# Ledger of designs, part 41: designed miniproteins, single chains

Each design is a single chain, and the fold is of that chain. pLDDT is the mean over its residues in the fold that is shown.

## One batch from the design tools (miniprotein)

Design m1503
Fold by ESMFold2-Fast:
Structure m1503 (fold): chain A 59 residues (1-59)
Amino acid sequence: SSFPEVKEEGYVIKAFGDELLIYKDKVLFAVVPAKSKEKVLKIMQNLAEQEKKELIDLT
């Protein structure tokens, strides 16, 4: 695939060009503009807390 892979379980956010790639349990979940990082981080922190998953910010 054209997107990089992640090895970490839970939620991972990775920068990729002008976009942020969001992964859930190693599977690509969403692609969002990098300028939305602050809003996306807040949403992902809430989801990770609710699901008792780790959130890893690789941006």
Scores: mean pLDDT 83

Design m1504
Fold by ESMFold2-Fast:
Structure m1504 (fold): chain A 55 residues (1-55)
Amino acid sequence: GAADAARRGEGGRKAGEALKSEEGARLGEQGYIFGKQGDVERAEEAVRQASEIVG
């Protein structure tokens, strides 16, 4: 019914938020690695993208 469809939509949104959180964490880790390698510009871009995805 309509209530089941609404609940299924909520589950999809939660899954989407979890995926965004995981992707943000990965980009943050890549930014840290780039920073350690001295690629500050790439590090900043990766961290900024992570914040945009998670925030």
Scores: mean pLDDT 70

Design m1505
Fold by ESMFold2-Fast:
Structure m1505 (fold): chain A 81 residues (1-81)
Amino acid sequence: SPLQQRLQALADLLAAHRDNPVFVVHALTEFVKWAEQTPEVPQELVDWLREAAARARAHVDDPAASAAITDETVARLRGWI
């Protein structure tokens, strides 16, 4: 489905940029904006991604914590696919 393709693309982008906290925050924030405007995206997924983006933003100055949050987010996204 188009949603599964976008979730896979997000997971791949986050994994590839795991060591770039600023990029991870940007990618999650942009995806949340799209998801909020897309009725087909389950509300629980939107809420969880919004929380993931907030956590990533809170730890942007801590590369180790950011990488751990990114790994957890990627694993969770792959669970939705």
Scores: mean pLDDT 88

Design m1506
Fold by ESMFold2-Fast:
Structure m1506 (fold): chain A 63 residues (1-63)
Amino acid sequence: MLSELARKAAEGDEEAARKLVDAVEELLGRKLDEEEREKMTKTIMTVAAQGLKDGAAARALRA
């Protein structure tokens, strides 16, 4: 589930990134404010996009 959300967030799906932020709120046991949620959403999307690029390169080299 989380890996699927990360893939969608890497593809620019803001809804998937927001669902990942919801999971972070659950782990922290508190709600994030609007500024924190926006920063977290951007960070998740950026990190997921980088991971997707790295994974694609690894698969291309292996194939």
Scores: mean pLDDT 72

Design m1507
Fold by ESMFold2-Fast:
Structure m1507 (fold): chain A 60 residues (1-60)
Amino acid sequence: AATFTVSLANEELASEVAAAINEDDPDITAAVSGTTLTITSTGNVLRAIAWALKAIGESL
């Protein structure tokens, strides 16, 4: 399994990105704690990396 932790601009953005991940990709789980988003993949690591990069982009 691969795990990525990303700090986002605000809690609302972190929650929205986590919801999108959990709704769209069953092999990837996203959890939020404040502005911190944790993305865990039990399968496709490339999809987890893509979501982590998207979350970082949303934070810029």
Scores: mean pLDDT 73

Design m1508
Fold by ESMFold2-Fast:
Structure m1508 (fold): chain A 85 residues (1-85)
Amino acid sequence: SELRLEALRLLLEALMLIMRGRFEEAEELAERAIELAREAGDEALAEEIRELYEEAKRAYEEGDVARLVGLILRALGEVIELELS
């Protein structure tokens, strides 16, 4: 599923942009990731992407860098797992 892989890559990029405080770019990439997951027919992935993105924003706003890094590592793991499948 090329669309699912691309959606996860865009989510990972969005989370990295949140780490840098670049919320406008992060929002744009997160919305694209959600749309790609929906185009793939994967509503569960679309919802997971939305939830991870919103959680990452909250972690940054609360100054919880460890939680934000954990979310980035989780997204990276999902990208690697899907690429190696």
Scores: mean pLDDT 86

Design m1510
Fold by ESMFold2-Fast:
Structure m1510 (fold): chain A 60 residues (1-60)
Amino acid sequence: SAEEIRKRAEELAEEIKKERGPLEALLKAGMAIAYVENGDVEEAERLLREAERLRREWRE
């Protein structure tokens, strides 16, 4: 689960960078990676979901 969250957050961050998407979503994806590395998987998952939501809303 932790490894899956990190992988998804890293992939999301790369996609946001390539598409020049919202900086807030990129920041939250990066924070999710940091929280996984610190062992806070629950907060990391919440931040990843927020990043995914912000990206979707930006895309309409």
Scores: mean pLDDT 85

Design m1511
Fold by ESMFold2-Fast:
Structure m1511 (fold): chain A 68 residues (1-68)
Amino acid sequence: MKFSRDEIEKALVRAYLEGLITPEQANAIGRQVNKYEELSGEEFREILLQSGVSEEVAEWMVEYLKSL
């Protein structure tokens, strides 16, 4: 399953509001996501981990994304 940039942006905003990611992490993830029109859950998870997001938070964000 692939997710649109809009859906990914919603997951990023939710994680930021929940205090799960830093502004620096959100900016780094946003720059990587902007290179793609859509991403799979696994591709999104890899971007999260590369941006310094913990495995626990990355999994939470992917599950949230799947719930949209």
Scores: mean pLDDT 82

Design m1512
Fold by ESMFold2-Fast:
Order: sequence, then structure tokens, then C-alpha cells
Structure m1512 (fold): chain A 62 residues (1-62)
Amino acid sequence: MYFYQGYLYYQNKDYEKAIEYFQLTLERFPDFSNAYRLTALAYEKLKDYEKAKEYFEKAKEL
């Protein structure tokens, strides 16, 4: 599953690749709240606070 690959990139601090794999997860499972949350955390690490907030809000809507 792409989610696990994204999580491995996140742990390795490759946040851009982590986001790519979380986005692939969300393409197949658009209601997977944990993928939105981890995407938000990865954007926070990249200092993209606007996108981080957007993805946290999407996770809460699910």
C-alpha cells in the first residue's frame, strides 16, 4: 500500500516523496483520514503551513 511507502519516506525526512505517496493513497482511498493527517504533518515540516492547515481540516471532515 502506498501509505506505508509514504510513511517510510516521512521517517527518512523525505517529506516531498512522503506527500507523493500519501497523495497516491488518497487517490485510491479518498476518505482515508490518516493519510490527510500525515500529508498535513509533511507540509508542516516543509513549512507550507497553509497546505498543512487545509489537510488537517480535510482529515477532520472525514
Scores: mean pLDDT 84

Design m1513
Fold by ESMFold2-Fast:
Structure m1513 (fold): chain A 73 residues (1-73)
Amino acid sequence: DVKEELEQARREFGLDDELLERLEEMAKRLAELREENRDLPSEEQLRLARELLEREYPELLALLRAIYAASRA
């Protein structure tokens, strides 16, 4: 459940309720995009997801990139 994962992230990273709401909305939009394009190759699905994030959620994309970089370090 995405909501449970976001609550865990809130506890671990100190995210506020407004940011959690935006993350939940973004996750829902990504899930809908994946469902609409599930018959496309995975590389095209990933590109579409990136384009959606850059267009509608650029600040969240920057946050996700920072979190990902930190988790890989």
Scores: mean pLDDT 72

Design m1514
Fold by ESMFold2-Fast:
Structure m1514 (fold): chain A 95 residues (1-95)
Amino acid sequence: EKDDLKRVANIVKNLIKQVEEIKKLTGEEAQFERDVLSAFVEIVAALVRKYEKDPELAEQVVSLLNAAATALDNGDYDSAIEHLKQARDLLEKAA
């Protein structure tokens, strides 16, 4: 349980780095990378629901991940990064 949440927190840390890298891209390449990362954030939300046993904490983290995916879809990288950082911090405290 704790080890699974630590792994999910590490995935979120890597997502933050990926968002920072795609912030440098423009045009069609940037759109494709946003779509890929947004889809991956949805997968991470599913893992949170599976491994976090506190339903209130799980929904708080999932809400932050959904907000990050929405920000990515809108090209708002700074908001996406901040939401991912908040999700990471909650997962690390739960682990």
Scores: mean pLDDT 83

Design m1515
Fold by ESMFold2-Fast:
Structure m1515 (fold): chain A 72 residues (1-72)
Amino acid sequence: MSPEVRRILRELHAELVEEAKKNNISKDELVRMARRLTEVAWEAEEAGLSPEEIRQRMRDAYRKELEEIKKK
């Protein structure tokens, strides 16, 4: 994984931790969401997407996971 993609992943992981504190997300759910973001990053990088496209894919996955939690 490129340094730029790792930076994006770290930024989203930090946001995820802050959202977990606000929404009482369990440690297990936090780990699951973090794994999903990592999977999306690897799939996008393997597909040859630009760092900006990878960032967008990861942001989309992050928003989807948060929306599902908010619906519960």
Scores: mean pLDDT 78

Design m1516
Fold by ESMFold2-Fast:
Structure m1516 (fold): chain A 59 residues (1-59)
Amino acid sequence: MEEERVKAFKEAIEEYEKEGAKSEGEELLAEDAKLVAENPGEGEKEALERRRKAIEERA
């Protein structure tokens, strides 16, 4: 299990929430968590990439 990627995933969500996007961040977090659970390697990377892009676009 790649715990470091999971940690980065959570950190990205916290940063996004600080921008005032709590509702959106929470919804995206739940969706991405599902992807990680179903495909730990593939889904984890996909979720992290999507989250990173979402916060960068929002920031």
Scores: mean pLDDT 61

Design m1517
Fold by ESMFold2-Fast:
Structure m1517 (fold): chain A 79 residues (1-79)
Amino acid sequence: SAEGLKLGEEALRLGLEAVRLAKTLEEIKKGIAAALLGAGAIFLAEQSERLGNEALAEEAIKTGKEGIELAKEAIKRAK
């Protein structure tokens, strides 16, 4: 899933940005969690393409979106 891959890459990027902007250990932890969700979405998207499994594509999109939301919340709190 191209969409799952794109969302995962955005979640990873935003999660790492959240870590960079973080002022507290809790904010760093949330940024790391968002980045890990992004990495997971990328992995799921790649496995979806390799196996032709649509459920993995859907999970990649869901995981990527969750990562983006978590990263945006962390960034909002840091600024």
Scores: mean pLDDT 86

Design m1518
Fold by ESMFold2-Fast:
Structure m1518 (fold): chain A 60 residues (1-60)
Amino acid sequence: MRAEIEREIDEALALMYASLGKLFKDPEWYYKAAEIAEKAGNKELAEELRKEGEKLEEEL
């Protein structure tokens, strides 16, 4: 199977979890999103999502 398709699906899932973190103001969703992005091989997105989670946790 094409690895690129799996990567796109995982990146989409990461963005969905990030959206839930933003909607519910819960940093745990951002951390889960970051793990999915890391699994997809997108370390840049994973790091960005992790920072957003940390920032949200600081604001709460």
Scores: mean pLDDT 77

Design m1519
Fold by ESMFold2-Fast:
Structure m1519 (fold): chain A 88 residues (1-88)
Amino acid sequence: MSKSEIYKKMKEILDSKGIDLEKLMQAIEDLIETIKRNQGLGGPIGKINSIAPGLVIPYSALRKYAEGEISELELLEAILKSIEETYG
């Protein structure tokens, strides 16, 4: 699946729930940066929960991406799967 196809699917699901995809992705990027810096995760996690209530955060994929273990495409696929499992 291409990045554009993943974003389209995420947007379709999140729009149906009144969730802003761009705002959610920014909060996820902030969490990834917090992981990279070995800082406390409570604030970034709280922000994601306020934007996307009930979303299961794909923490393992975010950590692997932060550590350079997976590609951006694999990260986006993990985020889409979490969105589908929570809201689809």
Scores: mean pLDDT 86

Design m1520
Fold by ESMFold2-Fast:
Parts: structure tokens; sequence; C-alpha cells
Structure m1520 (fold): chain A 62 residues (1-62)
């Protein structure tokens, strides 16, 4: 979805910024909690939640 794609890109950027100053484990913990809050707040579908998670993982891979 358009929302999932947009949120995925935002979380990719957030993950990249966190990866500059935190360990991968610390960044992943923060991102996981934020994604859980986002899913609850926006009532994201499984597909949209997957898009956000993929974006975050891509950001951490750099």
Amino acid sequence: SELGKKLGEEFKKKARELAKVLSKEEANEILSKEIEKLVKKYKLTDEEASDVSIGANEGLGE
C-alpha cells in the first residue's frame, strides 16, 4: 500500500541514523518497539507492517 511504502522509507531513514550511533542490537530493539506502536496506532495490515519491518532492516544493513 502507499502508506506501507511511505512508512517503510521513513523507518529505513530512521534505522540508518540509529545505526550511526548505536549497536545493531540496540537499534533493532528501539525500531521493534516503534514499529509495534505504529502498527497499533495506524492499525496497519500485515503487509504494511512487513513493509515497515523490511525498511528498518534495510536501514540497519548499512
Scores: mean pLDDT 81

Design m1521
Fold by ESMFold2-Fast:
Structure m1521 (fold): chain A 71 residues (1-71)
Amino acid sequence: MSPAQVLRKALTEFGHALNDGASGSEAAERAARVLEEGGLLDVAEKVRRAAKEGDYREALRILWDALRAAE
């Protein structure tokens, strides 16, 4: 799977988690697992860090910025 495909999958998982009633922290953890399975370990750690600080908007920005760079 390409980095861009992994990032799109992580973004989709983040949105699905929130729609399922998960917290922003749980949504970020689910997205980070997708990133780790796809080999994007650095992006996964950044997403987890932003979520731990309660900055879920920044977690989403990190995902979108990484996707932009991967395309």
Scores: mean pLDDT 82

Design m1522
Fold by ESMFold2-Fast:
Structure m1522 (fold): chain A 73 residues (1-73)
Amino acid sequence: DAERLREAGRLLREAFRAARAGDVERAAALLVEAAAAVGHELSEAEARAIAEALAAQPREVLDAGIAALERAL
């Protein structure tokens, strides 16, 4: 359903924003919620690893990702 994909996109955008702010715990939690919105189960360990990798990115890369997600929504 397109609406579930849009919800997942909104949650991913918030996860990127949390990672950009250095909030790894919130980014990981939002990644779990985004995966669940499309029927995928993301483990705590997987979500944390992804969140840490995002937080390690340059701000310009995260800003570009946020802009791309906003454009796609």
Scores: mean pLDDT 84

Design m1523
Fold by ESMFold2-Fast:
Structure m1523 (fold): chain A 76 residues (1-76)
Amino acid sequence: GLEEAVELIRKAIEAAKQGNIEEATRLLQEALKLAEDIPEAVRYLQGAIQALKANDVKSAISLAEFALQVVERRLE
């Protein structure tokens, strides 16, 4: 559910910060499947995955953090 999506996004951000791009991408793809009913989160998660593919880690982290805020707000 959405709580699992939050944990996956948090882990993806930490993986990206540690330079574990493959792990970050995998975690964001899993979070995307769980957050597919939230269009704003889908947009940010897809953007983060695309940024990782472009080796733009800074943009990927920022976009993933926006996705995290959207999903967390949905839980409250």
Scores: mean pLDDT 88

Design m1524
Fold by ESMFold2-Fast:
Parts: structure tokens; C-alpha cells; sequence
Structure m1524 (fold): chain A 100 residues (1-100)
């Protein structure tokens, strides 16, 4: 499924963003978050399950807020990492649902 491959790619990019934060490379973490956001938008277009669509829309809003907070320097690296871990958990839950 193309949706499954998009969700897997997004999860891999979240792990890369976490590694970038751990290395102090905040600019790379932001670039990875912007790529994740575009993948989530594409996943939303390909989803026909209303519950999956709703969760993807909620995740997209969460990503937009996380990106803005990071750009404005309003959160710590630890808070940014916790936000990314929440994104990863939500993407994993979506992946499990669409693979079932």
C-alpha cells in the first residue's frame, strides 16, 4: 500500500529528526519535520478511512504547532524531542491500523 509506505517513511524521518536534535543540529531537525508534514499531507489525500483521516488532520495540526514553536525558540531541545516521540507513537498507531 502506498499509504503504508508513506507512514513508514514518515516514521524513519522522525527518528532522523530525533538524532539531529541529539546532535544539536536543530536546522536539520526542522527540515526533517517539514518533510514529515508533506508526507502526512500526502497520506491524508490517500486515506479513505474517516478515523484515519481525522487522526492525520490532528497530527498535521500538531506538526504545524511543533515546527512553529521550534522556529520561534519557544521550546527546549528536550521538549522538541518529546514532541517528536509523540509524533512517532501516533504514526506507529496509524501504521498498525492501516496494515490490519
Amino acid sequence: SELVELLREAIELVDEAIKAIDSGNYDEALKNLERIREIVREALKRSTDPEVQAELENLLRYLDELIELMKEGKITPEQAKAGLEAVRDRLRGLLARVEA
Scores: mean pLDDT 89

Design m1525
Fold by ESMFold2-Fast:
Structure m1525 (fold): chain A 97 residues (1-97)
Amino acid sequence: SALEKLKELLEEIKALLDRAIALFREALKSDDLEKLEAALRELDAIEEEARELLKEAEKLYKENPSEEARKLLNEIKEELGVIAVLRAVLKVLIKKL
């Protein structure tokens, strides 16, 4: 069902967020600019992947709108928002080195 696919997309984005958090935490332990820039490139890739999953989720919701589907779509958007914030924070930290 569309709801099952939306739940699968949410779990995929949650896994991407977990990876983003782990990368961000490891980056914060480093004073090596090259290592920080490598972490930023990985966060950029994670954000792009999460954005593609959101596009799929928005399409599923548009074709099969329901209250439960709307809640799942909003959770997917929130998870992507956190990934985007982590990426933006790391970029600012690199500039201050």
Scores: mean pLDDT 89

Design m1527
Fold by ESMFold2-Fast:
Structure m1527 (fold): chain A 59 residues (1-59)
Amino acid sequence: MKAQGEALVATGRKLIKEGREMLEKAKTQEEISRGIGTILRGIGYLIDGGLLLGESIST
């Protein structure tokens, strides 16, 4: 569980970084939407990873 949680957190951080870079380069509404979507996916991975890490620590 802990290793999976750490992997999810790492993936979440990567997606948030990529989404921010997409927003910095965004010129169209579609590009902005894709950047935001990527950031939201990253946040989802952070939540899942945090939950798994919390469960691992709590056990």
Scores: mean pLDDT 76

Design m1528
Fold by ESMFold2-Fast:
Structure m1528 (fold): chain A 69 residues (1-69)
Amino acid sequence: EAEELLRRAGEKMAEGNRAFKAGDYDTAIELYKEAVELATEAERLGHPLAPLVRQGAEDNLKAAEKAKA
């Protein structure tokens, strides 16, 4: 379960990165928020890589929010 959540977080991160490159910051923000949520749940379940994925998603989310503002 934790591994599957982390895999899904990675997929959302990749989709968010694609939207960000296209200048679609609203879509990127939503996808990065989903990635943060999934990675946070994986971290709660004890996946050792989840904190790094969550941090990456949070950093990308902040960048997308700044780009939109």
Scores: mean pLDDT 85

Design m1530
Fold by ESMFold2-Fast:
Formats: structure tokens, sequence, C-alpha cells
Structure m1530 (fold): chain A 80 residues (1-80)
């Protein structure tokens, strides 16, 4: 619905402002990837998820699951 789209647009703007204040905020990039994935904007979701992985500390427990999510997303895009 248009109301749901407006909600996601608002979330995107807040996350973009968060990144503007802290360009190393990997969690904000992860959340942006999730929002774009829910919108079925797979190319944007991939870009933000790749940036989240780049900025995530190498010893962070979520890093491997983020990489697995990226590979699954790339496979999904190949099938479309």
Amino acid sequence: SLIEEGKYEEAIKELEERIKKDPKDWEAYKLLASVYLYLSKYEEAIEYLEKAIELTPKDHPELESLKESLEKLKETLKKL
C-alpha cells in the first residue's frame, strides 16, 4: 500500500541521516539493505549489504551471516 511505502521512505531517510553523521555505521547499512529487500529492490539491497559487510568489524559474530545473506540475495537476483 502507499502508506507502507511512505513508512519505508521515512525509514530510509532516517537511516541515510544516520550514515551522514557516522559513515562507518555498518548497522545502518544493514538496516537499509533489509528495507530495500522488503521493497523487492534487490540491486539496492545488495549494494547496502556489501557496504555493511565492508564496514563490519572482522571479529564481529554477525559478519558470516551477513556474507551468507549476500550470497543468497545474489542467487535470488540471478533467478529473476
Scores: mean pLDDT 82

Design m1531
Fold by ESMFold2-Fast:
Structure m1531 (fold): chain A 69 residues (1-69)
Amino acid sequence: ASREEAIKLAREIAPIDVDFAVSVLRKLNEPQSVIDEFRQLSQTTPVTHENLWGLSEKKAKLEELLKGL
């Protein structure tokens, strides 16, 4: 549950901050194929004003989820 939620939040962050998203995947021991998917997602997904506005809250929630894992 927490791992799946962390991956979901990292996927939402990837278009804005791919390095942060990749660092989360590495902490979760996700395979290189998933890391490559997130890098591809960051290159193909447009960044919106709404994405930028909610970024800090998503990062904070993800840090809390990682502390529980």
Scores: mean pLDDT 76

Design m1532
Fold by ESMFold2-Fast:
Structure m1532 (fold): chain A 68 residues (1-68)
Amino acid sequence: MTPEERIEELRAKARQAIAAGDDEGLFAVFQEWVALRQELTPEEQRRFGAVSQEVLDEYLAARAARAA
């Protein structure tokens, strides 16, 4: 599996956890992302950062909706 394929897999898992309201599952996905980041080239890290920011924005929006 390439780093790009792993990023897409983690993105899909994160979105499933967000949709389910599974904060523990989402945290586990973020731990996998931190581990993967250590294996990435600087170019892949830039692409990874964009994907992780999108997921973080989705998570924060879901958290705000639950708090209201």
Scores: mean pLDDT 76

Design m1533
Fold by ESMFold2-Fast:
Structure m1533 (fold): chain A 74 residues (1-74)
Amino acid sequence: DLEALDAHAVAVIERDMAEIEKHKDEYSAEELEKAAERARGLAEKAAAAGLERAAAALREAAEFLKKLAEEKRK
C-alpha cells in the first residue's frame, strides 16, 4: 500500500526533524547544509516513486535545515 508507506515516511521525517530542532546547537553549519542537500535529493526520489506526502515533508525539511545552517553562520 503506497499510501500507507507514504504516511509512514512522513511520520519518520517529522520525528527526525523535531529531534534535529531539539538538538540544533549540536550540529555544525556544514552538517546542516549536507543534510539539507540530502533531503532535497530524497524529495526528488520520493516524488518520482509517487510518495508525494513524503516528498513535501522532505522539501520542508531541506528548507528548515538550510535556515538553521544560515543562522549558525551569523
Scores: mean pLDDT 84

Design m1534
Fold by ESMFold2-Fast:
Structure m1534 (fold): chain A 60 residues (1-60)
Amino acid sequence: SVIIRAASHEFGISEETLRRYKRLLEEEGVSEEEIKRDLMEKFGLSEKEAEGLIKALKAS
């Protein structure tokens, strides 16, 4: 996905890791709040960056 590739480049997170988060959001019903916190803790993203990434993953 062009969106996943762009997000990978922007945030320095691998495309495979982003695809896993997309699966957690869409297939496993993990909350956006839980994913946001995980992204902030593991990758050092700000709240705004994590929210933007979640929106991009949902659009991909």
Scores: mean pLDDT 83

Design m1535
Fold by ESMFold2-Fast:
Structure m1535 (fold): chain A 57 residues (1-57)
Amino acid sequence: SLVEEGKRLASEKRYEEAVKKFEEALKKDPNNAEARYYLAESLEGLGKLEEAKKVLE
């Protein structure tokens, strides 16, 4: 799944690529809390703290 692929990329510290996977997952399922959580974590990894806060519901 896109979430699994994103989590793998994030574990490799490939945060920019992980963000894209989680954004695709949320485009398909906007209620995917796991994808939203890991998107925020990956944005924090990139230093995008304000964007990370806006992602969290």
Scores: mean pLDDT 85

Design m1536
Fold by ESMFold2-Fast:
Structure m1536 (fold): chain A 70 residues (1-70)
Amino acid sequence: MRAELLARVDALEIEDPALRTLARALVEHDALDFLNRTPDARIAAALDVSVATVRRFRARLEAAGLIPPR
């Protein structure tokens, strides 16, 4: 099942390499719930991306069924 989840992440073609790396790492370590318990502003600050970029990233993962909708 991990291989299927990784393929779903890759299929999203996440443009930001830091967010793509984060998504793959969270799938590999069964830690996708990190995104549900971590605010967008904190992820944005940690990866040096905009909050809008994190929000779009999260929405794409929710649409793909990788994380639950808020």
Scores: mean pLDDT 77

Design m1537
Fold by ESMFold2-Fast:
Structure m1537 (fold): chain A 101 residues (1-101)
Amino acid sequence: DAARRAPVAPTPGTLAARAESERGRKEMKEQLEELRKRKDAAAIARIGWKTGRPSLLVEALRLDPEAAVRTLRELGMADEVIRRLLREAGIPEAEIERLLA
């Protein structure tokens, strides 16, 4: 696409953008807390994938390894990456092999 404007963000607008970012962060924290109360490992895994937060992926795998693995596979994560996350979550090797079989 042809650039219709300079790709430079104006300095006077940055404070408003920060306020919107802080609001989004607050909403995300509240949503994560509700999902944690419900122990919804699949939803936590989806949020971890979308936000690029490996800690949320590991949390989801610890809550429900089967549901989290299924969700991550649906999202297109490679089994090799899922195996590494399962090890980080402290899941035994025998269970990892069963989950990925």
Scores: mean pLDDT 75

Design m1539
Fold by ESMFold2-Fast:
Structure m1539 (fold): chain A 84 residues (1-84)
Amino acid sequence: MTVLEGEGVDSYNGQPTRVRLRVELTPDSARVTVSAEGAETVEETVTDPAAIAQAVAAARYAALLGEGASPLEALEAVQAAPPL
């Protein structure tokens, strides 16, 4: 099992809201957890390979942004990494 976590900031009604994305990879699925400060935690299990790949890419992108990478740097790094 591989766990990927990322934190970013999303704007909701003009307020910066910290969002945490966690992706737990299994051989055939990914469990995606999205939590935001002051909002409900959303958990979903995805089994479609394309959805799993997108979840992994999103978690990697968010992690890089949280570490201070620019959006362009984060996109370049995510494009270089395999999805699964």
Scores: mean pLDDT 69

